# Ledger of designs, part 21: designed miniproteins, single chains, continued (3)

Each design is a single chain, and the fold is of that chain. pLDDT is the mean over its residues in the fold that is shown.

## One batch from the design tools (miniprotein)

Design m8704
Fold by ESMFold2-Fast:
Structure m8704 (fold): chain A 90 residues (1-90)
Amino acid sequence: LSQKVQQLQQALGRALAALLPTHPQAAFEIGREFSNGLDAIDAGDSQSAIKHLQRAKDLLQQVRPSADEAARQAIDEAISAINDLISALS
């Protein structure tokens, strides 16, 4: 689990850095959902963690069409990492 969390932190960090200059509100909301997801993991609440991770994923998918190519690549990597973490929590 810790490895998948670290992979997501790295991938999401890249996506948020790419989004921040053009989509600061989306970057903030995605980061907040991810933070809430990590808090739920630390509390042992896998169901709440999955819900927050799914919301972060939905926000990434919503902003993807308006992002440039480099940001879309980082978003796709972050979505993949979220899916891997959700699978590990299920």
Scores: mean pLDDT 86

Design m8705
Fold by ESMFold2-Fast:
Structure m8705 (fold): chain A 81 residues (1-81)
Amino acid sequence: MSMEERIERAAEQLLSPSRAVREAAIRSLVEMYPEHPETVERALRRVFPQLSPEAQAHVLAVLRRLPDRAVGERLIAALEA
């Protein structure tokens, strides 16, 4: 499986009704972000508008709580653009 396919699959897991699945998906995307920032940002922009308001709020809350502030801030900015 290509890295692009892995990123797209992780982003699609954000559509899960499970908070645990969404948090695991965000962790995977954050781990892949330093090497593939444009691919991660594109996948998130594609999937995020498809999420329920509750899932969108949860994703943003997880990104705001990331230990790496710079990554969290950049991903939030990509979703709010």
Scores: mean pLDDT 83

Design m8706
Fold by ESMFold2-Fast:
Structure m8706 (fold): chain A 97 residues (1-97)
Amino acid sequence: MEEDLERILEESYQKAKKWLEELAKKFGPERAIAIGLTAADLLYVASEFEDEETRRRNLAEAAGIYKAVADLAEKHGLTDLAEESRKRYEEILERLR
C-alpha cells in the first residue's frame, strides 16, 4: 500500500474507535454500532458521486469506521454485525488497491 493511504486508514480507524467508545458510553454498544454503520454507509454511498481523490478519502474514512464497528461488535458478542462490518472493510480495501 501507499504510505499516505496506510496513514489515512490508521488515523480513520483510531478516530472511529474513540468516537464509537464515547457513543457506547452514552447510548450503549448496540446504538453506537448502528450510528457507526449509518455513518460508514453514508460515506460509502456518497463516494460513488465524488471525484477520484475525494472518493478515495471518503472510502478510507468509511473503512476505518467499519473496522472500528467490527471490533466493537466482536467485543460485545454481536458476531453477525462484526462479520458484516469486516466484509465491508475488506471490500473497500480491495477498491482502494
Scores: mean pLDDT 82

Design m8707
Fold by ESMFold2-Fast:
Structure m8707 (fold): chain A 95 residues (1-95)
Amino acid sequence: SKEELLERARLRAPTKEEEEFYAKNDISSITRKKLKGKKIVSKDSPFHVNEEDAIRAALIYEFDLEKNLDPRSARKHLTPEEIERHVKRAEEELK
């Protein structure tokens, strides 16, 4: 499923709703700032393609693993505080 999520992240353009969600919650820039200079994923990970795709795929994967929810639905319902919590978990995994 990691490889499948990565391919979906790479090949699917964001929907208008996803773009609005990213803009409202600044998810990419929050994650990028927090993980700047850190290894986003293992060298052997399917998520290790490029920085932006790796960040998106990692967040999709974490949302799915943690909530067992549709990643789109999870993103639409996240508060800035919940996004920060997911970013902190990603940071902890990568140290």
Scores: mean pLDDT 46

Design m8708
Fold by ESMFold2-Fast:
Structure m8708 (fold): chain A 87 residues (1-87)
Amino acid sequence: LADRAVALLLEARRAYEAGDVERAQALFAEAQALLAELSPEERRLVLARAGEAGVKEALERGELSEEEAEELLAQLEAEREEALARL
């Protein structure tokens, strides 16, 4: 479930960045339905994992500076560690 939610969130973000807003909304809605079945801590883990992958992809595309990516990844890692500690 969590892995599928991460994949859907990443696909939704890529669709949105490609300008396919309708596809992005549909994928995001499917991801939200899966997230609603998870505990709050599991949701935080999924969102942190999707965020980390998104930041790395944006950095690879040159849409983020190295400094911006490092700061965002540090914040997401803190969220992931906190969520894991509460599972």
Scores: mean pLDDT 77

Design m8709
Fold by ESMFold2-Fast:
Parts: C-alpha cells; structure tokens; sequence
Structure m8709 (fold): chain A 78 residues (1-78)
C-alpha cells in the first residue's frame, strides 16, 4: 500500500481527534435523551473515520467505527 506521508499522518491524527470528540459529545447527548443530536454526531464521527481510513490509518478508523456502532446501537434501543 502507499506509505503515509507526514502530512497524511498529521491530518489523520487531527481527523481522529475530531471524531473522538464528536463521539464523546454523542455519548453526552445520548445520556441526556437527545437521540437526534447523538445520531448527528455519530454520523459525523463515522464520516471522519472513513477519511482516517482513506489516509491510511485503518487501525484507528476501525476503532472509531466500532465506537460509533456501539453508540448507534444504544440510540436504537432508546
């Protein structure tokens, strides 16, 4: 596969951090019963995780996608 460049690694980290923050915020809204806000944040985090994978950080992307799926399953139960 193509080697990650320094710019790609930096961007992947920035996007991963943004995704993690959105997942934390989604969890907060879910605890408050705001499933609409939680779903929006989960979708945004999933999109960012896809970009992280595109930049070559598949392990981080998988971790983020698993966290997003777990929160989405909790939303469905609400």
Amino acid sequence: GPPPTPDQRRRARELADEAREKLKEAEKYLKQGDTDKATELIEQASQLAGEVARLGDDDTARELMEQAQKLYDEVKKS
Scores: mean pLDDT 85

Design m8710
Fold by ESMFold2-Fast:
Structure m8710 (fold): chain A 70 residues (1-70)
Amino acid sequence: SLYDELVALAKAGDIERLRQLLEQATSLEERVMAAHAINAAVLGTPVLSREQIRKLAEATEAGRADARAA
């Protein structure tokens, strides 16, 4: 799956391939996954679980709704 590939690449520190996958991402959830994986690889932090990334994508959508109120 895309998630498993992103986790493996992030642990390997393969930023180049992570950037390619981000460029190929077609959904908000895939973009959030790839962007998070790049950030985790650069900072040396653990990659979030699939469930946490889904919640992050949902929070991103909610943030868009909140921004419209400002």
Scores: mean pLDDT 77

Design m8711
Fold by ESMFold2-Fast:
Structure m8711 (fold): chain A 64 residues (1-64)
Amino acid sequence: SLEDEIARLDAEIAELTQRINKLNVEIDKETDPEKIKELAKEVQKLWNERLALHDRRFALEDAL
């Protein structure tokens, strides 16, 4: 059902949020500028993935 698909998207969004938070903690503890850049790129990638899931979720809600 659309409701089940929305629930799965909510779970994926929550997982991405947890990963972003964990990476930000790692960035705060990191002293190597190159590693900080790599971690920041991963955060940006996960942020973009989360935005795409939010967009899909809005589209599914409009279909209910």
Scores: mean pLDDT 87

Design m8712
Fold by ESMFold2-Fast:
Structure m8712 (fold): chain A 72 residues (1-72)
Amino acid sequence: SNEEIAEGIWAIVDAALAGDLARANALRRELLARYPDRAEELVGLIAQALALSQVHSPAEVRARLRAAIEAA
């Protein structure tokens, strides 16, 4: 579901921001394996969420990510 995708992307972003790149990469592989037909879209959304996390609060990033997934 779109909600599961949003939570998956947030978990990847959270791990990456904590400096745990091994965990971030493992979570990314798991998400892409669950939604292989959406892989290109998901890679873009992960990159966008990481960029937004540099300038926005966690709540704002989550809300914008959810909106982007629902619009796709």
Scores: mean pLDDT 78

Design m8713
Fold by ESMFold2-Fast:
Structure m8713 (fold): chain A 85 residues (1-85)
Amino acid sequence: GMPEVGESVTVRSSVGEHGGVVAGVEGNLATIGVVPGEGATRVPEVGEEVLVESEKGTFRGRVVGVEEYDGGKAALLTVEIEGPV
């Protein structure tokens, strides 16, 4: 399974938790708009492993693209989904 467009998700990584919304899905790639969480020093970087948690379940993935906005306050992450957890 893949996350669905419009779903609210939590992106968990080595740098902490980020709230987000799925903006797009194409094949195994999910595009997620994230807002940096409280206490997070940065968004995940390309090559980092993430867990994408939605109401439907948790998905393991790897960041393959990052586009930061508003001085790092927001970002668009492209995550390659490797499977459900």
Scores: mean pLDDT 80

Design m8714
Fold by ESMFold2-Fast:
Structure m8714 (fold): chain A 65 residues (1-65)
Amino acid sequence: SRFERALAVVRAWLRTLRRRHPDLSDEELRAEADVFVAHLAAELQLSPEETAALRAEVDALIAEL
């Protein structure tokens, strides 16, 4: 699904960002991720519900990084 594709892209992007910039705070990662999710949601034409779910997954992922 488009949502699963978006989630995979965001997961890969976040892991790469953390690896390249280990000194970024969780708050800074969240800010960068919010911008990226907004762009990705527009590009993939995600519903508002899917976009909200993607943001929730991002918050969970950042806690694990």
Scores: mean pLDDT 83

Design m8715
Fold by ESMFold2-Fast:
Structure m8715 (fold): chain A 86 residues (1-86)
Amino acid sequence: MSEDVEELKKKKKEADKLMKEGEKAFKAGDYKKAIELYKKALDIYQSLLDTGLENKVLLPEEIKELTQKIEDSKANIARAEEALKA
């Protein structure tokens, strides 16, 4: 197994954890913390998609999953930013 595949798997797990921590912060009313965590997750998911596409190691279903996680991260950031302004 290439190191690239293992690195992608590790980074995805880190991003998934950041999304969960961000959701916990959002539910606690800490919108600034939620935004920071969601942005970190977004950066990782975007990096994973970019690196995986460059190295041609992603399956179509994995590309779809990462794209959805990027969209979810952006939506969560927008939701938290709106809540922070209210």
Scores: mean pLDDT 82

Design m8716
Fold by ESMFold2-Fast:
Structure m8716 (fold): chain A 66 residues (1-66)
Amino acid sequence: DLEKKLEEALRRQEAVIQSLPPEEKEKTRELLLEQKKQLEENAKKNGVVTQEILDALETLDRLIEA
């Protein structure tokens, strides 16, 4: 089941981020926020928001919240 495997992969990535030292965790969060901003700006510029872009934004939000 692809959906279950993707959920397990996301859960593992969240755990990895949570296990990082505070400085590395802050750097990772900053990089994820920058990626989210770039993705949002790119979607706005093109005027087309695809399901793939929405899924990527949800993934980034989950990792940022970790």
Scores: mean pLDDT 79

Design m8717
Fold by ESMFold2-Fast:
Structure m8717 (fold): chain A 98 residues (1-98)
Amino acid sequence: MDSLIEGIYKTLKDVYENAEKRLEKIDKLLEEGKVSEKAAKRAKEVLELLKKAVEAIKEGRLDEALEYLKKAFGLPDTPELDEIVRRALERFAEELKK
C-alpha cells in the first residue's frame, strides 16, 4: 500500500514541478514519430487530469482532486482505493504548505 501512495505522491509532485516540460516531451515524441497521435492524445488527457488534481489540491478541493486522480489512473470506485488516494492527496497537500 505504501508503494502506491508514494507513486501517486511522486506523480503529483512531478506534475506540479514539471507539467510544461511533460507536455513539451509528449509533443517532441509525437514530432519524432516515437509515439502515435492516439498515444500522445491519451498522454495529454492524463496530464490534464493530473494538472486539474494539483490545482484542486492547491484550492483545498480534495474531493474533486480524488475524482481527477481516479480518472487519470483508471482506478475502480472502491473505499479501499479511495482511502489510499486520499492519503497521497493529504501528503502532497502538506508539502504544498511548506
Scores: mean pLDDT 79

Design m8718
Fold by ESMFold2-Fast:
Structure m8718 (fold): chain A 72 residues (1-72)
Amino acid sequence: SMEEIRREAQLLGQLLALAELVKNEPEKVEEVIEKSGESKETLKKLAEELSKWTDEEIAELRKRYEELQEQL
């Protein structure tokens, strides 16, 4: 459904934004997490996991996000 596609796209977009921040501007991660409405502990754990991802894994996630955006 459109609602499922939109939800997946939103989640992937947020995950990609955090992944890019972790890879390119790690010093800003804590400030972004502090300003987030989500659990700081959960976001810090997610940021740590994303720091271990390869560029190829992030690129595949971006392709999926772009494919979902084309369906919206």
Scores: mean pLDDT 78

Design m8719
Fold by ESMFold2-Fast:
Structure m8719 (fold): chain A 60 residues (1-60)
Amino acid sequence: DVVDRLRHAFETGKEVDLSDFDLDDLVDNPELQAALDRLVDELAPRQQQLQQQRAEEARR
């Protein structure tokens, strides 16, 4: 599942290359497209939080 693969990549901080995902199928699946949009919105602040935590650890 493309959503699960993206979630794992964002959670592990791995670089996400959208060209590796077949996004053409999302045009035919509005539920998957909506889930992907929500995933991106949720994980963006989590990624920022992780970067802030790492910066705080480096200061101490």
Scores: mean pLDDT 63

Design m8720
Fold by ESMFold2-Fast:
Structure m8720 (fold): chain A 75 residues (1-75)
Amino acid sequence: MRISGEVTARRLANGTVEPVSASLEVDAALAAAGLSREAQSELAGPVVNKAANEAIEKALTLPPGEEATGRAEVS
């Protein structure tokens, strides 16, 4: 089993960040298994949140207009 999340955030001039993109990769066996929406959310939520937090932390260290990507994985 493997779920990988990637989130990209952009540094804004006002000292905040905005989300640019989010992607989720799911092991083909899990995708084929027809997991319930609840099970998918339970598995994906922590991965996406961890990737988003990394992207935000990185983006906050960059000049305005630059993008940073965070990635997280669970197996």
Scores: mean pLDDT 75

Design m8721
Fold by ESMFold2-Fast:
Structure m8721 (fold): chain A 66 residues (1-66)
Amino acid sequence: VSEEELDAEVWAALGEIYIALANLDEQKGDREGAAESYRKAVGYYEKAVSLDPRLAPQLAEARALA
């Protein structure tokens, strides 16, 4: 499966999952794990926005957290 085979909703869902994981890591005191999860979320939202520009606010929020 290539990145182009996934739709914007799937990429956005992956971004949401990694934001949630990052928040859990922060609650556990795992700053390194949280930072990695935030970076992955940004990457997934960037792909989502490339397919659906209406998702730009979600990308901006993820970038603010990373």
Scores: mean pLDDT 79

Design m8722
Fold by ESMFold2-Fast:
Structure m8722 (fold): chain A 86 residues (1-86)
Amino acid sequence: SAAEKAAILAEKKKKLDEDLAGAHRLLETELAALQEEAARSSPSGPAAALYQKIVDAILAGDIAAAKAYLEELKKKHLAQAEESTK
């Protein structure tokens, strides 16, 4: 019935909203930590542009884009850390 389909869809939407809220909260927490790390480094460095893209994506509600930019930012920080340990 239409009512049963609507109930199933509502449950799936609730789960998706909960998953997205969890991902957004994790991104916000991790972004705050990375912003503090960047503040101790060059603010005009290559990572600074990615911080701006992450913030813009979060504000736009594009969690997938924010997550992708955050992963790229982490990669750059890890590469810098590896280079500084040589």
Scores: mean pLDDT 68

Design m8723
Fold by ESMFold2-Fast:
Structure m8723 (fold): chain A 64 residues (1-64)
Amino acid sequence: MREEVEELGRKLLEALPVDEEKAEEYARRMDEVSRKGGAEGDLETVEVALRVQEEARRIYEEHQ
């Protein structure tokens, strides 16, 4: 799960300047994976997802 979240995070950040729709999809998918990871006890996955989503959200809001 952690590796998948890291890959989704990279795709999310790359999609931000190109396709907002794709960025939202990646953000949503990361949130879902993060929630599943947390329920399974994978706190590292949760932390990675939260950090990436916060960074992406800040970038997205600054450039909106």
Scores: mean pLDDT 72

Design m8724
Fold by ESMFold2-Fast:
Formats: structure tokens, sequence, C-alpha cells
Structure m8724 (fold): chain A 100 residues (1-100)
């Protein structure tokens, strides 16, 4: 389905991001290791969720969008964004989703 395809695409992007951050953790002596480790953990938890959604033949686009909103909220908090900035990003994502 379209929802499964979107979830698979997001999962693929998260796998690339995890590999990139693991590479930085292992090779960059100036990297904030605690911050990278927390980011990798967050990315791995959300990857598992998107992989589960991609495997569900009954998954809806709304369920995938709800998972994206949860990811954006947690990522924004780790990145030190304000609640207002996080909400603005979510509102923008909802507007884009309505146009698809």
Amino acid sequence: SRAQAIARAIAALLRVEIKTNRYLLETDPTADKEKLEKLIELLERHLAEFEALAADPAVTVDQVLAAVERFVRELGKVAGKSEEQIQQAIDYLRALAAAL
C-alpha cells in the first residue's frame, strides 16, 4: 500500500542516518559522544516503529503520519527546540500531508 511504501522509505532514511551517526561516534574525536549515543538510540527506536508499520498490510497513512509526528517531537526535544518550534514543524507536516 501507499502507507507501507511511505513507512519503508522513512525506515530506509533512518537506517542511513543511524550509520552516519555511528560512523561519527567511532571516527570523530571532537564529537559529543553522549549526544550522538542518545540520538542513535532515538533513531533506532523510531526505525523499529516504521519497520513494524511497513510490515502491516492494514496500516493507514494517518498511522504513519502519527508516527512521523512522534519522531519529530522527540527529535526536536533532543535538538533543544522549543515546544513552539516543534508544534510549528508538526503543523507544517500536517498541512503538507493534507496536500498529498
Scores: mean pLDDT 86

Design m8725
Fold by ESMFold2-Fast:
Structure m8725 (fold): chain A 96 residues (1-96)
Amino acid sequence: SPREETLEEARLLAVEGEIHLAMSRLVARKKTPEVKALAERIDRRLAEARASKDRAERLRILREVAEEVLEAAKDDPVARETAEAALEVLEALERE
């Protein structure tokens, strides 16, 4: 259904948004070259996920990215909560 496809794309964009919010917070607060390099890597991986025509591959890339951001956010409760929200949406999508 075109509506179901639109709703899934909206949920995937929400996942990308949560990942970007978590990374933006880490970059703003830590201001290290290492965190900036991670942000550039994450942006590249998110572009790869968006370009994928395989749903399972797109979900796998987004999960790997969200888990990497969650590890980087382990000492920041707000960034961690944001990354965890992205993973919860991905887990729901993987069950559908």
Scores: mean pLDDT 86

Design m8726
Fold by ESMFold2-Fast:
Structure m8726 (fold): chain A 70 residues (1-70)
Amino acid sequence: SALLEEIDRAVEYYSRKADELGLPEARAAFKAAGEAAKAALEAGASLDEVEAIALAKMEAALKRMREAAK
């Protein structure tokens, strides 16, 4: 419960920052990372696994942004 609330607070904070900057791609990436992290926690994943899943989602979003910028 407390970990799920922490993930939701982090997603809300960074999504708000992305909105302030007009970055819908970043907002979508934070939301996707948060949902993947919560799903992994609910499935019984370790904290290390949850972190790896969230980071992988963010790295995938950054890769798409780099490819779009070419």
Scores: mean pLDDT 76

Design m8727
Fold by ESMFold2-Fast:
Structure m8727 (fold): chain A 84 residues (1-84)
Amino acid sequence: MKLPKAVEKKLTRKLLKKVGGRAFMQFAAAAIVGSGLSLEAAKNYLKLAGYEEIDVDVVRKALKTAEEIGFPDHLLEPVRRFLK
């Protein structure tokens, strides 16, 4: 379910400021895989953004930060699934 735009923007900006652009993109790529899309789709997404592969350690740190700032569980669950 889509968050209200104001809450979504606030949380996204807060995460980006705390983890930085690279870690945010890695977090998004992990969510793509964990939501049932192929690993190849996530790699293509990162490649188009100018990044290499998904860095699991960076994703774990970004997930902890997202939990601390109050990201909703439905946005966190795909990332948690990827990290299993």
Scores: mean pLDDT 71

Design m8728
Fold by ESMFold2-Fast:
Structure m8728 (fold): chain A 66 residues (1-66)
Amino acid sequence: SLKDELLTVPGVGEELAERLVEHFKTWENIRKALENNGEGLKELELPDELLKQLYAQLSTMLDSLE
């Protein structure tokens, strides 16, 4: 599931994975959120430190998933 895949991302715990699933629902929407240097991820209203980590790790994960 999307949640299980997100839980493999460093820095993503169960609460953050659930928020990502509820907000974006699909990998397609997460990919769109990563455009323009992760602009769409700011909608989650997370601390900048966590957003930077999340952007880097999600970009790597999507590259692995095609």
Scores: mean pLDDT 79

Design m8729
Fold by ESMFold2-Fast:
Structure m8729 (fold): chain A 67 residues (1-67)
Amino acid sequence: SAAEDAQKAAAGAVASGGAAAAGTSAWMIRESNPKADEAAKRGVEAGGAGDAAGAAQLAMEISKAGT
């Protein structure tokens, strides 16, 4: 249904947006922490592939790695 499609799109956009934002931060420190760079790439890919939960989890890990 349109409502289910909207929920999936919103979840994907939130997860993708979160991963992208975290990825930007990780990108700034990628040379100091290669795992943060890899996690950022994985988060973006997961969001695009429809793995919203995986993308959100990776965004959290990227955020912690950036600290």
Scores: mean pLDDT 52

Design m8730
Fold by ESMFold2-Fast:
Structure m8730 (fold): chain A 69 residues (1-69)
Amino acid sequence: SAAEAERVDAITRAAREYAEQGGPEGKQKLVDLAQKAAEMGLTDAANRVAEIAEEHGYTEAAQKAREAA
């Protein structure tokens, strides 16, 4: 529903922010965000976080994010 779409959008926006920050901090926040999304049952959001990490060349963070989903 609209509420789920809103949560997915918020998580995607946070992922973009963390990816832009980069470095160890940004990568860690991306993994944590994906884990949180997965715990909430938002598999689509967790996968988007992984894709955003991969897009920025953060291969290890992307792999960890996918494992969380």
Scores: mean pLDDT 85

Design m8731
Fold by ESMFold2-Fast:
Structure m8731 (fold): chain A 69 residues (1-69)
Amino acid sequence: MIKHELLVGGINNEEQAKELAKIVEEKTGVPVVSARVRGNFGVLTVEADDLDAVERAMRALEDAGYTVY
């Protein structure tokens, strides 16, 4: 199990960051242990079993129209 930070552009408040966490959890089942805002970025910390789970989380956000770095 690995903790990984996902950096998502265009996020300006905690409400938007929580929406990102909801997308990841509902679409992939990957747990999000924190969601925060830093400047204009959403920072999600996911607790993933492997890198494939991280990739699924990133893809879920990209499919929802977000840019992941």
Scores: mean pLDDT 84

Design m8732
Fold by ESMFold2-Fast:
Structure m8732 (fold): chain A 74 residues (1-74)
Amino acid sequence: SMEEVFEESERTFIIFKAANEAAGILEKAGVPYREALRTAFRIAQEALDEVEGDFETKLKETIERAVQRAKELA
């Protein structure tokens, strides 16, 4: 259904946003680009799977968790 496609698009958007922030932190810490990107996407996906709520809550909390985890690895 269109709703299922939209929900998948929302999930993808959140993961890309969180991964982008996390990857930037890891790159600044000297992690090679490809490794930073792989790690960032893993962190973002794991963070999103731990968060519940509406789209705005999931977006905000996923980014916050991914950023925190990236900083801990930096």
Scores: mean pLDDT 86

Design m8733
Fold by ESMFold2-Fast:
Structure m8733 (fold): chain A 83 residues (1-83)
Amino acid sequence: SPLEKAAALADEAEAIARKGGEQMAATRDTSESQKIAQETAERQAKLYEEMLEVAKEHLDELTQRQRYILAQGEEAKKVVEER
C-alpha cells in the first residue's frame, strides 16, 4: 500500500542518517566529513522526494475515485429524471 511504501522509505531514511552519522564520527578528515554529510543529505533528500511522490500518487487515486463516484451519481439522477 502507499502507507507501507512511505513507512519503508522512512525506515531507509533513518538508516541512512544513522550510518552517515557513524561514518562522520569515525573520520578525522574535515574534507571526508563534509563529503559524507553532503552524500547523506542528498540520499535523504531523494527519499523524501520519493515519499512526497507516493503521497501525491495516493491523492491522485483518491481524486480519480471521487470523480468516478460523482459521475455515477449524475448518471443515476438522469435515469430518475427520464422516468
Scores: mean pLDDT 74

Design m8734
Fold by ESMFold2-Fast:
Structure m8734 (fold): chain A 55 residues (1-55)
Amino acid sequence: SEMTQLVLDELRNGPLPVSEEGKKLREASVAPTDAALEAFPDDATKASEAAVKGT
């Protein structure tokens, strides 16, 4: 629980300390979908739809 909280705080603030697990979690959280939402809101919608269709 403490480790999870620490990783979440680091993920929200910026770069993780050095843990590969934490880096992987951040990389997953900063997925193309999230990046697209920030850069192109319309494109993010399409990315979300593609993810659903990929089910």
Scores: mean pLDDT 51

Design m8735
Fold by ESMFold2-Fast:
Structure m8735 (fold): chain A 105 residues (1-105)
Amino acid sequence: MSEKKKELKEKGERARRALEERIRAFDEAVRRGELTPEQVREFVSRLVASGIYAAAIQFSPTDEERRELVSEIDDPEMLEDILAFLQLNNASYRDMEIVVEKLEK
């Protein structure tokens, strides 16, 4: 139990750092005028979707509902972004575990 929580925290922290670096790279590209309006909308839409899924997982009343939500997501990058948002939101280790289990499949 203790070791599993440590592993989940480390995975969440890695996902958070990866997301922060991608957001920083995006901000830099926007400032340099390197992105089209379509590319800006795509990036923002993906971030919003990941945040919504993270919130849905946290507010799901059962593990079955959490697993069903995670089962809908086949994009590993989106799953990592969801894990990053769960870490930022101080989500339960159970919420993070379900996302990590899907990522490791």
Scores: mean pLDDT 84

Design m8736
Fold by ESMFold2-Fast:
Structure m8736 (fold): chain A 67 residues (1-67)
Amino acid sequence: DKIKKGLDLFNDAAENAENWSVEEVQKKMQEAVDLVKEGGNGGLETLASSVGNQLVSYAQQLQKEKE
């Protein structure tokens, strides 16, 4: 199911945010949002976009701290 695949990508990004590049997190979050959008729409799409944006911001902060 596309929604399940999208949720799995969010979980992977959350677990690997410290190890992945910002670009990789951005790519995976876009893939996750696209999968949720194709599978369900509505509130799930809105929530998925919000979570994706937060994870990208977190990855950016981690990269800045590593310098």
Scores: mean pLDDT 74

Design m8737
Fold by ESMFold2-Fast:
Structure m8737 (fold): chain A 92 residues (1-92)
Amino acid sequence: MNVAEEESLEELKKGLEAQLEALRELKKAVEEGKLPKEEVEEVLKTLEEDVKKLEEIAKEELKKKGNLEKAELYLKFVKEARKLLKEIREII
């Protein structure tokens, strides 16, 4: 096992978990009416494009039979992030 590879996956997981938490906080702020709808829509467009890029990275890892654990982490993130983004769009 390569120690550097394990550390990279742990950092990736923490980063993805932090992004999901930020999305949950964004949803709460939108539900509480604390953010202008126009600002929320622009943020959602940016986040939707970022999520799409991560899905493409995950699919490429699966296709080349590369880092399967990394691909699984990205796919789990994409699924949860898309659900949160959809829920936010339904509020605004």
Scores: mean pLDDT 80

Design m8738
Fold by ESMFold2-Fast:
Structure m8738 (fold): chain A 67 residues (1-67)
Amino acid sequence: GLEAAEAEKQRALELGDTPEGSAVHGVWAAARAAGAKNTDPIEVRFEKAREAGVPDEWLELARRALA
């Protein structure tokens, strides 16, 4: 839900300027551009980011950071 999405954003901010943090922010931006909402399940947002052309390396890095 909304609370989970905000917690995930907070986690990304805590990662800062690390490659993991950059990957998370990039995946979220791409997912949003492809029509995903920040309240959508993480799997839906990752799928939208993949459809938007985010490289698998960035998707994997972001997933590891959020695990």
Scores: mean pLDDT 71

Design m8739
Fold by ESMFold2-Fast:
Structure m8739 (fold): chain A 66 residues (1-66)
Amino acid sequence: SEAEKRRERIEKLLKLMEETVKQLFPDDLAKKFIEEARKAIEEDPENAETQLLNIYFKALVEYYLS
């Protein structure tokens, strides 16, 4: 079903994001981005992919500006 495929995509995206931010940022900041991503999935699963991408983009911008 579409809902099952969405959950799998979100979980894969979260995993990729977690791996990336853990490599780019100190542990405390990486945990903050991961917590924001998990909260987005829990609070608004229908928009979770868009919210995860927005959080990920913000993380990359913060890295660029550091």
Scores: mean pLDDT 82

